# Designs tried in a protein design run: designed miniproteins, single chains, continued (2). Part 109

Each design is a single chain, and the fold is of that chain. pLDDT is the mean over its residues in the fold that is shown.

## One batch from the design tools (miniprotein)

Design m7775
Fold by ESMFold2-Fast:
Structure m7775 (fold): chain A 86 residues (1-86)
Amino acid sequence: SREAQRAALRAHAAAHGLSPADVEDIERMLDLFGLPLTPARADSLIAGLRRGHEGDLKFYKENPEEAEKRIKASSPLAQARHKEAL
């Protein structure tokens, strides 16, 4: 079931040290593209989110005022991800 797929994906993502906000983003992206909510499909997205998150943290350190403006303009999920990263 979709519910079982979501539970398995969340467990997998948590084991890889992702935040709840990152897991929600992965679920949303897989649903948006009509892809199965499986660990195998999520692996590339997990790696991509980790790289993006690392880049965001570096940018926030180097450009704190601009980062704050961009975060305030972001979706609630993106804002939650930023708060969890801090």
Scores: mean pLDDT 65

Design m7776
Fold by ESMFold2-Fast:
Structure m7776 (fold): chain A 56 residues (1-56)
Amino acid sequence: GVSPEVIRVLGASREVHEEAHKKTEELRKQGKNVLYLAVTEEELKELEEAREKVKK
C-alpha cells in the first residue's frame, strides 16, 4: 500500500506556506497521495491574541 506523505506547516510565513502548497500539488500530480496541513503566521498570531484575551 501507499502511505500518504504528510506536509505540515505551522506558523510559517505566507511565502513558505505557498511553497509547501505548490510542492503538495506537484507531488499529487505525480500520483503521490499527500496530505497537507497548514496554519499561516497570521493565523497563528490571531490564535495567540485570542488566547491572550481569554487570559486577560
Scores: mean pLDDT 65

Design m7777
Fold by ESMFold2-Fast:
Structure m7777 (fold): chain A 55 residues (1-55)
Amino acid sequence: RLSPAEARLLSQLSGVPAAALLRTRTHAELGELLGVSTANARRAVQVARELLASR
């Protein structure tokens, strides 16, 4: 599951509304919304978490 902060960051990077991203429960669903593979969606979440952890 995405946190609100992760969803907002991914929304700014992808142009997909944060509310739509927050409705996803799997990396496959996230990949469909972002227009990327499941593996790339999982990587995008990891990068977002790392960016948020560094402030």
Scores: mean pLDDT 79

Design m7778
Fold by ESMFold2-Fast:
Structure m7778 (fold): chain A 120 residues (1-120)
Amino acid sequence: SDDALLEFKELAQKMRDLLLKFIDDLQDKINNKEEVSVEEAKKKAEEVLAEVRKIMAEALKLLPPELAAEVTKEFAALEKEYREKLAKAKSLEEIREVVIEFAKKLEDLLSWAEEKLEAL
């Protein structure tokens, strides 16, 4: 329905905004040469992923079961890749690049899901 599509778009935007804010916050710390530990930045990156996961869980309720299953599978793969790359990151710049890559792949997934939902 149009209502489900609008609600999905709003939740998708909340996920985008959360990731963009964190990317900007990391860039500000890098630019200001702020002494933030890599481990503290990784902890915040994991907390941001947990918040994105909560929003995704709400978004999945708006999708037909078959589409929800596909999005769930693809999102789980993106979470795994994010965590594996985050574990290997050695600087704030590398953490920022991991978050940017995740945000781009998540955007592709969300746009694909929106197109499938609009076609119903």
Scores: mean pLDDT 90

Design m7779
Fold by ESMFold2-Fast:
Structure m7779 (fold): chain A 56 residues (1-56)
Amino acid sequence: PATVDVTGVITDLTWGKDTVLVTIRTANGEVVTGSVSRAEGEGLKVGDTVTIRVNA
């Protein structure tokens, strides 16, 4: 698929004007970065477990 859902713990949040760049660490130790809208990002904190869609 063109995108894949990845579950992990948020390690960093970079706030942009229109989007938030979310960095997560998976259970396997992989580090994955995806972007979400600011509205979605406002509910997120470093240390939260989330599932994000990333390009495959």
Scores: mean pLDDT 77

Design m7780
Fold by ESMFold2-Fast:
Structure m7780 (fold): chain A 87 residues (1-87)
Amino acid sequence: MREEIERERAALEEELRRFEAEYQPVWDAMSEEEKRALAESMLPLARRGMRLLVREAELEGHEEAARRAMEEIERGRLDKAAEILRE
């Protein structure tokens, strides 16, 4: 189970990183509207990745952290969710 979760997480993170890497070099040249559209396009992939991290935290017995992180994911605060899961 954990190995499968880790593999799926790694695949989703790779997709997200590839997406970010494509736009990172031109980020400063993008308009605020373009930046918002990019962020919105990334949200489904980022949320899926974060939910896998929640599953890993639950597996390791960090149920309280997993619960709080999931709440932040639902609120759209992926950065805060990541911070909670990092400890």
Scores: mean pLDDT 74

Design m7781
Fold by ESMFold2-Fast:
Structure m7781 (fold): chain A 72 residues (1-72)
Amino acid sequence: SMAEQEALLAAGREVRAEVLAKRKTMSDAEIKKWLQEVYNVSPAEAKRLLSMPDQEMADEVAARHIERLRAE
């Protein structure tokens, strides 16, 4: 439904904001640990994500979060 799509977009916006906040306040090592613990990313994938510009990383992590929600 449209309401489900709106909820997924809202969840994506929240994750995007969280990634941007963490990039401003946390070290790369702390963010890497968070990505591995919360999203089960490999060390190589975490390094790839951290090499991205902030907005691109936020979009990628948000997309991963939305895919997890769709799998439920």
Scores: mean pLDDT 85

Design m7782
Fold by ESMFold2-Fast:
Structure m7782 (fold): chain A 88 residues (1-88)
Amino acid sequence: SNAFADEAEAALRAGDRERALALLEEYVASNDLTPSVLTQVEILRLALRGRVDEALARLIAELKKRNDLTEEQVAAIEERFRAEVAAL
């Protein structure tokens, strides 16, 4: 496991969104991340900053690169993502 990601996840589970965001920003600044990992971190950072619509747009765009998604599947992903972000 990536120790930085594990610490950020622990902060999120504790309800400390500000600490989680700071840890993720430090992780991006201090590491040469693969494009896939960088995209996932960017989506999470947008969500933590309250930019949920932008985070969703990037998530859906990334998933569409690897999957042919129906409108129903996109709606289901959006509902799940919004529920998960609201629980943070």
Scores: mean pLDDT 76

Design m7783
Fold by ESMFold2-Fast:
Structure m7783 (fold): chain A 75 residues (1-75)
Amino acid sequence: SMEEKRKKIEEGIIKAAEEGDGAGVAAALHEAVQLGIKLSERAVKAAREAIRKAEEEGDLGTARVIRDQLKRAGA
């Protein structure tokens, strides 16, 4: 179901962000965009934290990809 897909993607974003896996956050956001899934505030906050962490680590490429995908997701 769409609800199950949304939950899986949302938990994927949160888990990847907690683990510092910016590429994982970007991949999960890309899937959300492809499926037209509306992200929760919790998932949006996790993605924004992943952007900050990537920027802090000097990974500007990953930070940009996450930012662009988040914008495409309507956040």
Scores: mean pLDDT 86

Design m7784
Fold by ESMFold2-Fast:
Structure m7784 (fold): chain A 77 residues (1-77)
Amino acid sequence: PLKTASFTLTVAADASEAEIAAAIRAAVEKQFDVELSPLRRVAEGVYEARSAEHLFLIGVTRTSADVYEVAVAALPL
């Protein structure tokens, strides 16, 4: 079955792009109890990652200097 989640993530305002991507990956891994491949940007504000059993599509919107809205869909492979 399709699994979805949405959450707010706070990252330091001076965080690098790599640190932001790592924080998003860690938050999604925690939310779904999975290990993910590194996030790959496929479009503006959209990332793709894989676990053993699922393709993850991750939408990210920056709402302030240190706050991100994250929406996730996990599609079974």
Scores: mean pLDDT 83

Design m7785
Fold by ESMFold2-Fast:
Structure m7785 (fold): chain A 90 residues (1-90)
Amino acid sequence: MSVEEQIEELAELFREKLRELYPELSEEEVEEYTERFRRRVEELFSMVPEEDREEVAKILKELLKASVEEQDAVMERLAPKLQELLKKGL
């Protein structure tokens, strides 16, 4: 997938997760948070080496697909790995 396609897929998953976790948010608030997330992912991908972008995308997708009950466990497991990839890109 292109970088743009990966970012849009992640943004869509994030939008769905926001609606699941925070059903009280307005459509405008969901779109604002989704846009901020998209920009953050764009920045993250620019900081990570080309060869590691696939792994970063995989980690982010796993975090976003995790159920509400699994969210904390998945974050605890994947956050150190994501941080390691970011340090490698710096």
Scores: mean pLDDT 71

Design m7786
Fold by ESMFold2-Fast:
Structure m7786 (fold): chain A 73 residues (1-73)
Amino acid sequence: SMKVMEVKVDTPEEMGEAILRARDEGYDVVRITDDDGHWIELTFEDGKVVDLTYRGSYDGKPVLDSEAFRASR
């Protein structure tokens, strides 16, 4: 069955930490939200990011540029 992690973050650094934690603990999906209700969702396969979705009105650019996000690709 699919393992999903849901996490709320306040900074790009916390987002990066959540992505790495989800990957390292073998989650299939991580959903990350902020205080304003914006979200992104990443899907892992074999420890690599294979899909990324986010709320259409949220550009996510500062968060998506995190070092941990780049390292998980």
Scores: mean pLDDT 68

Design m7787
Fold by ESMFold2-Fast:
Structure m7787 (fold): chain A 84 residues (1-84)
Amino acid sequence: MDAQIREESQKLADAYRAQGRDEAAELVLRLTDAILNRDGAALEEALRRMVELQREENPETPEELVEEALARIPGLVAETLAAL
């Protein structure tokens, strides 16, 4: 199962790289590794970086939405690990 999940993540990462989105590709791989290793700290760090990347690509994003997204990360980590 892990090999198949990594293969799917690699395909998604390759698609992002083809679009010139190298940072998004790297984060997809990091998220996958954190999930497969059940590493809540690594998953939280990767999710926080995703929120920051989203803000950088969309600077018009209201700060309130960014703060809400960051506040939800611990809950999302717990839900993601519980779903595995």
Scores: mean pLDDT 79

Design m7788
Fold by ESMFold2-Fast:
Structure m7788 (fold): chain A 77 residues (1-77)
Amino acid sequence: SAAEALVAALSPEERAALEAAIAISQGDWKTAQAILDANGLSIEQFAALIARIRARAREAGVSLDDVMAAYRRQRAA
C-alpha cells in the first residue's frame, strides 16, 4: 500500500517522531516524551517532522492515521 511504502521510506528521525505521535494518540505522553528524549528531538523538531510526514502522506493519497496504522503493523511483525 502507499502507507506501507511511505513507512519503508521514513528516516530514523521520522520513525522516532511517528512513534511518539502514536503514543500521544493513545494518551501516553510519558512514553512520547521518553521517545523524543532518547532521539534528541525537541518538541519543535517533532512538530516539523510530523508536518513533513503528513505532507508526504497527503501527496500519496493517505492520511497520517493510515501511516501510523501501517507503522504499528510493521513493528508487530
Scores: mean pLDDT 86

Design m7789
Fold by ESMFold2-Fast:
Structure m7789 (fold): chain A 116 residues (1-116)
Amino acid sequence: SEAEALAQVQQNYNALLFSPDVDSLDPAVLEQLLKLEENRIISSADPEQEIKELKTAVELYPESPLLYFSLALAYLKVGKVDEAEKALQEALALLSNPEHKKIIQDLFEEARKKLS
C-alpha cells in the first residue's frame, strides 16, 4: 500500500537514498522516495548549495542512482537542462529494472514541466 511504502521511506531514508541496490526495491517504495526527493529539492532555499552537496554525495556514493536523480532535479530547478539530462542518464545507467527506469523517467519529465 502507499501508506506502507511511505512508512518504509520514512524509516530508512538515508539507507535508501545512498543505496546502490535500488533495483531490489518495491516500485511503490521507489516512487514515494522519489516524490519526497522532488518535494525536498523544489522546496530548497539554496539550489546552488544543494547542487554542491549533491555533487559531493555522488563522488562519495557513485553507484547510488537516487543521488543522481536528486542532482538532476537540482539542475532542472536552476535551468541547467543539459546537466540535468546528463545526471538522469547516469541514474538510469545504474538500473536494470525497466519498471524502475520508467518511474524515474516519468517523475523527471513531470518535474521538467513544473520547472520550465
Scores: mean pLDDT 84

Design m7790
Fold by ESMFold2-Fast:
Structure m7790 (fold): chain A 85 residues (1-85)
Amino acid sequence: VEELLKKLEELVKKIKELDPSLEPLLNKILELVKEGLESEDELEREILEGIILIILGVMKLITEDPEILELLEEMEELIKKLLES
């Protein structure tokens, strides 16, 4: 879990370096992932994951950079592994 969270934080940092305008949305995703990891309620974790996937979907719609799109897909896979274990 800690290793996957570190990898997620590294991906977030890389995307911020490529497009700083995404920083507020990326910071919100990290906040929601950490909240989901602290939750013992399966329903709360499912809701938080759904919200995160919506935010990721919005970021994919507003960016046309193929490198950022690839990194956002990798983030989605890591978040699913963290929350759907």
Scores: mean pLDDT 81

Design m7791
Fold by ESMFold2-Fast:
Structure m7791 (fold): chain A 69 residues (1-69)
Amino acid sequence: SDFEELGREHFASLSPERQRLIRGIAAALRAIGELFQQQTLGTGDQARIDALIKEAEALGLKLHLSKEG
């Protein structure tokens, strides 16, 4: 609970750009988690997971670069 509250307060203190990047990363990771919770993955699900990982990595790089701007 305390970590979620601290996380929300810290998140609210970030720039709107950093908030958008973090939300994007969280959404991609959530979607990956939901796919991995399936008992059987469909033929397209691995490609979707790969695309979501690539998106999360790209957003993470943008978030890292935003610390220097």
Scores: mean pLDDT 72

Design m7792
Fold by ESMFold2-Fast:
Structure m7792 (fold): chain A 93 residues (1-93)
Amino acid sequence: MVTGGSPIMDEEVKPKPELLALLKSEGATSDVYTIIQIYHFLGHYAVKQNLLDPSDPTKVLTKGTPLGKILKVDSIDGNNLQEIVDLIMKNVE
């Protein structure tokens, strides 16, 4: 569906209601965000909710959390930007 590349990070998207609620809990006030803005909010949320793996802080442990329920994953590799972008894209309109 996409050729990939940097422009997708600047694309404005509307999060689905579950993701939007999570973003607003982190201080977001808009209904439309860029992919990079959503990425930053998710990173802040993971730190705030103590979801980082203590042995590997690039790994986010989402199993049994609201974030894991929204994204439908048990963990996220923070070094895999494409995986994170794909998860965000599945949760936007």
Scores: mean pLDDT 76

Design m7793
Fold by ESMFold2-Fast:
Parts: structure tokens; C-alpha cells; sequence
Structure m7793 (fold): chain A 90 residues (1-90)
């Protein structure tokens, strides 16, 4: 899961460089879905790392495509993962 999500982010960065914004967006969405599975498995640190990178790439895609809604989805998932990580430290 974590390795697959990192590969999806790498492919999204490559697609973004090639101007394939819709492909890059779909790849980031797939990486976010895998990060959500990591949260469900209690792997919060790995999920936060993936979501942080996905949020950064998603922001670049959103600016290129003028699509602000895409960035909001990544932020919401990251906030949930961070809250779970904080609770796990207690």
C-alpha cells in the first residue's frame, strides 16, 4: 500500500511535468485512496507522509487546472490522519 501510493505520486509528478493534468489528478486521487486504507490499518505515520506529498502535488495540479475542490479533498484526509496520529500518542 505505502509503496504503491508512493509510485502513484511519482507517476502523478511525471504526468504533471508532461502537461497531462487529468491523468495526474487521477493518480493523486488513487494515492489518497491508498493513504485512507493505511489510516484504516492504523499506519498513521505512513498515511500522513503520503497525504502530505499528495497535498503538495494536488496543489500544483489545482493551480494548473484552476480546480480548487481537488486540493480540499487532500487537506480533509490529511487532517483526519493527523488527528488519529495524535490520539495514538496518548
Amino acid sequence: LAQEAQELIAKAKQALKEGKYEEAKKLVEQAIAKAQQLVDQGRYAEAVAILTEALKVGDEISKAMNDSQFGLQSTNTLMRALAALVDAEL
Scores: mean pLDDT 71

Design m7794
Fold by ESMFold2-Fast:
Structure m7794 (fold): chain A 83 residues (1-83)
Amino acid sequence: MEIEYEYEKEGNTTYVKVKTKDGDTTGELEGKTVIEGNTIYTEAKAVITDGDTTTYTEGKAVQEIVDGEAYTVEAEVKSETVT
């Protein structure tokens, strides 16, 4: 099994990328978080392939910070498996 991890922070933006490989199984995860004032934007994407089967997952979330508490005002998660 092979695992590659990348982390990068630029100002208010954080990027994370993870890749895995084990025989015919591969995985890729990418994440991005941006903080602007009291708003936190998060996006993540994952792709896992195992032989003839591929699973795609995407997530997006928007959170607002009000009185020291984070409230999720928008969230979306999609997942699809193709064989």
Scores: mean pLDDT 79

Design m7795
Fold by ESMFold2-Fast:
Structure m7795 (fold): chain A 76 residues (1-76)
Amino acid sequence: MKILSIDEIVEAFEKMLRELAEKENLSPEQVRELGEALIKWLEKEMKEAGVPEEERKKLVEALRRVVERIVEEVEK
């Protein structure tokens, strides 16, 4: 399959953000800030690609859940 599903996009985002958090030793606050920046960038790309607002909102919510999961993993 050459088109990424929502689940595949979420998985790729989670892997990328987790690797960045580990390599750069990011704090929970920095993970949230970076995650939000990446989510906003992806939302802009989806808007330019003609993805409907409702679908963009669903993806943003899913990606924010990933950010909170990684934050929990980084917290001591």
Scores: mean pLDDT 78

Design m7796
Fold by ESMFold2-Fast:
Structure m7796 (fold): chain A 75 residues (1-75)
Amino acid sequence: SVDELSEEVKELLLELRRELAANPETPAEEVRRLQMALNTMAVNGASAEELREALANREELLRRGAELEAEEAAR
């Protein structure tokens, strides 16, 4: 559950979300997919370091976000 995430992970997610939203050149759909992927990884027990490494591989993270979006649409 998001509410059960560690304080460190919650703070990192807020920081990364702020950084992603700060650049107006980043499309809103791309930001949403990145946030979905990061949130899912965090809920599944990803550490702060793992989240930062995932964000460094933006293309793979976007792919994961798109897959999650498709799964959510199927519900």
Scores: mean pLDDT 71

Design m7797
Fold by ESMFold2-Fast:
Structure m7797 (fold): chain A 99 residues (1-99)
Amino acid sequence: MEKKEKFLKISNEISRLFSEVNDALAAKDRERTLALLDKIIEKLKEMRSLGVVPKELLDRAIETVRKAKEAVEAGDFEKAQEYLLEFSRLLAEIGRELQ
């Protein structure tokens, strides 16, 4: 599998996980939200290893998801939603780098 094809596959997996995070967060399911955020962080690290987009952009995405995770751990679901909105903007920026 070519690096760009791997990147697109992981991007689709992250989009699915992100949808599941939004559902879990709306339900205030802390354990499920934390598990899903950890999966997103691992997928972002995998994307970073492919070198298809700037490392700095993926590092910002990883940091933003980590901040969302910290907010969920603190029970601050509103703050977690703010970080996840920032993450969605970063995902859109990552998508534009492939065009």
Scores: mean pLDDT 86

Design m7798
Fold by ESMFold2-Fast:
Structure m7798 (fold): chain A 87 residues (1-87)
Amino acid sequence: MREEIEAVRREYEETSEAQLKEVEAALKSGEVEIPPLEELDAAEARLEATLAELRERAAAGDEAAAALVEMAPLYRRALALVREAVA
């Protein structure tokens, strides 16, 4: 069943770029309300704290935590796009 896991990882990599482009388009269209910087700073702090906990659990063999950590670059890029729209 390794092939199933590899297929899911490939799908995640391919869809990440599409999702980021969709977020960028939504921000440029003005349809999405851009939150204040204070909320973005709080969201980033919560994300980093959660990722630190998830990394520890993944190291202990938690497969679900490992999958969520793999998504970290996508979350960080999405937040960066929102910050650019605020600037």
Scores: mean pLDDT 70

Design m7799
Fold by ESMFold2-Fast:
Structure m7799 (fold): chain A 90 residues (1-90)
Amino acid sequence: SAAEARKQAEEERAEVVELVKRISEILSELRAMLKQTTDPALQAEIQRKIAELEKKTSDALINGKEALEDVLKEAERTLEEMRAKQEELG
């Protein structure tokens, strides 16, 4: 029905907003990490990863929810990897 299609579209829009919010929160954590990191190699890697994720997020906004879910998974993985490297360096 038209009502079901409208509800589905509104739920998908809400999910897209939540995905963008979560990606933005991860990007903010990566930027905070960049400010705290003193190792030049790790600083360069974090900066590159932020730029890549920002570009992928912009591209994913055109391609829809599934593309944003893929970017979120990559962002979460990147955050865990950068945290592990920062912890190892102290």
Scores: mean pLDDT 86

Design m7800
Fold by ESMFold2-Fast:
Structure m7800 (fold): chain A 74 residues (1-74)
Amino acid sequence: SAEDHARFWEVFLEQGRAAGRELREMRERGASEEELKAFVLRHAEALRDALTAAGLPDQGEAVYRWFRRQVEAD
């Protein structure tokens, strides 16, 4: 529904803004690729949990799987 789409993007963007700031700070301090990948996976887990709490568990699982594939890619 339109409400579900709006709620998805609200949660996704809010979580993404916070994660984006932290990721930028990590890169600026010279964090390793392993540290960055670990952070992205933690963000994906938090995002999945936030989407599940918002009543969007299927979308949360789909986004988590997408981020996992990005982290596992070359």
Scores: mean pLDDT 84

Design m7801
Fold by ESMFold2-Fast:
Structure m7801 (fold): chain A 117 residues (1-117)
Amino acid sequence: AEVDRALAELQRRVTDEQAELINKYAEAISKMILHEIDGDKEGAEKYRKEAEQYREEIRKLVTDPVLVEALIATAEYLGYQNALVELEKRGYPKEKIEEVQARWDEAARRLVEAVRR
């Protein structure tokens, strides 16, 4: 409910180009998490660097500091959400799902906080 309201508010404020960048950052985070959970340190590092590059692009492209934080928080929330969906579909152990769930809950909190600014 509160996250849904935050996402709806941001949708009114973002351009198609910003939305595409959010999607790329979210995909990189999702892939990073999946490789971390599988113990693939090389794959995790590759996608961590890719995610960091997209995060820097958001910070350089967007001049409004409040919008920057909101876009980054949105991408992180979506990235962890996408990773959770994939882990559940593939039948990963509950303890691995709970590790990612904790990161998703923190990302949701940051998203709501960023939109309230």
Scores: mean pLDDT 84

Design m7802
Fold by ESMFold2-Fast:
Structure m7802 (fold): chain A 93 residues (1-93)
Amino acid sequence: SMDVDQMLDAFRQDPNAAPVVAIDPDFQAALQTVTFRDPAVVVIGSIIGGAQTVQDMAARNNAGASVRDILDSVRDRLDDDTYNRLAAMIDSY
């Protein structure tokens, strides 16, 4: 299985490869039913996990919410280190 650092490294090398680092079975199943306007949202969703969370993120992103807006919407579900690393990744994207 991949940890958060491996997911962030994979995304940093190729943002379009982010979907292939999903390891949670519920998250992977949800990816079969949704699309994201921005691939970076998949990294956030894979860290949070769960089918409903992924669907909500996809709906927001496809409605025009930025990757940063999606990250900020789940701020309370992330520790400070993970949030700061994701924010830095998005700011570099």
Scores: mean pLDDT 68

Design m7803
Fold by ESMFold2-Fast:
Structure m7803 (fold): chain A 71 residues (1-71)
Amino acid sequence: SELEELEEEKKEVEKKVEELEKKVEELKAQDPDRSDPELRKQLLEQEIELGVAQVKLGVLKSIIEKLKKKE
């Protein structure tokens, strides 16, 4: 069902958020002063990806909640 597909997508996005949060913290720990241009670029790219994943997760949670309340 569409609800089952959304629940599976939500689980995958939740896992991605957790992995991206870990990656961001690792990059921050490697370059706390943001002095390495290459590490700064990697950090920015990971932070953008994390932000996108967090927004997607919020939208998925909202849709799933609405569908469950109608069923």
Scores: mean pLDDT 82

Design m7804
Fold by ESMFold2-Fast:
Structure m7804 (fold): chain A 121 residues (1-121)
Amino acid sequence: SAMARLAALAAAVEAAAEKAREEGKKLGEKLKELMLKMTQEQARSMTGGIGVIALANADELSRLDSERGERLRKQIRDYTEKGLAYAEAGDLEKAAEYTAEVLILGVQAGAMAATLREGLA
């Protein structure tokens, strides 16, 4: 039935988000290690670049699931702005923490968008 298919799709999106969060956490820890070895300028570029990619993923999710996509977009923007501010202040540890959170949110948004696109095809 259509209801059973929608319920299965919702469960698949939640499972994809959880898996993406775990993978994103592992990548985020490696990113933090790398950013602590960067210059302030390099850290700013890394935070900005990851923020752009994460926002693109959240924008795609917003076209498929407006509530979920907008929530992630807002969090990504907030954490990117905080990460950039800490990098500008020379606090690379805090810059790396916020950039890792942006990476996690971006990976989750991408996985959810991909799952919805496949399920709605």
Scores: mean pLDDT 90

Design m7805
Fold by ESMFold2-Fast:
Structure m7805 (fold): chain A 59 residues (1-59)
Amino acid sequence: GPAAEEARRAGEEGARALRAGDAEALQKHGNRAKDIYDTAETEEAKEAALEGLRLAGGG
């Protein structure tokens, strides 16, 4: 669904920022993933957001 797609984009952008060493962009995309995780009603969207949070956390 749309929330899961947005969460995946946040994770992808976070991963790119991590690889580029852009801490500000990484935190921005991580915050977006957190918002989706908190507001998501589906497990698919929550899982996608959690993955984005892992990438933003340097995991």
Scores: mean pLDDT 76

Design m7806
Fold by ESMFold2-Fast:
Structure m7806 (fold): chain A 76 residues (1-76)
Amino acid sequence: MEELVKLTREALDAIYNKDIEKFEEIVRKLLSLPDRELAKQAALDVLDQGITIAKLNNDQEFLKKLEEIKEKVEAE
């Protein structure tokens, strides 16, 4: 649980910094946690927040990258 909270915060920080490489690394770490369903939901929640921010900022390139990551996470 402590690791899930830590990784979720780091993922949000990566979204605000537009650091896609770090965000993908953190998502991979989240999906490696024992409670995969809970970790997957946390990753999807962060992705939805990032997608909303990208849409509000009209950042189409960032939006596309986040949507691609979301599709990969949903497929897990």
Scores: mean pLDDT 81

Design m7807
Fold by ESMFold2-Fast:
Structure m7807 (fold): chain A 92 residues (1-92)
Amino acid sequence: SEISERIEKIQEYLEKGDVEAAVKEAPSEALKAAVLLYAGASPATLGRVLGVSPATVRRMSREELAEKIWEKFGEEELKLRKEILEKKKEEE
């Protein structure tokens, strides 16, 4: 539920052009990178990152793009959580 609320706030800030506020709502470096990518990336760059064609990106609404970016970087957030847990095991 908290993740959904943060996505909604990030979307609102990006619609207003407030990239700095959108970045502050992102809880991880991967999600901050995703917000920056969404804010300034071309359809070609977005297509490459999301694994879809640039033509598909151009056909997507901003809402659909945000959902796809979040799905992609939701996987990166899980990966970061695993890396943090592994680092804690190495420090003990």
Scores: mean pLDDT 61

Design m7808
Fold by ESMFold2-Fast:
Structure m7808 (fold): chain A 86 residues (1-86)
Amino acid sequence: GDEKVKQNALKNAQLGLDKAQKAVELAKQGKIEEAKKALLEGGIALGVAQISYGVLKAIGIDPGKEVEQAIKAAQEALAKAEEVLG
């Protein structure tokens, strides 16, 4: 069953997005150390999502558009958070 791997990829991509958004909010509040921690946690979550996506693709399973869109959203949000913290 691939469903658990798909759900884990989606949840981790969503976590990456949430952490990236929190990092931007914390940075705007001047909470730079907390923002950097949120950015790190978001990057780790995105990494887990990307590995899960890659495994599914490697074994010939389509992870689905929801997973692909969630990973893309997390990537874009984390890139924006890095720019705000840089």
Scores: mean pLDDT 88

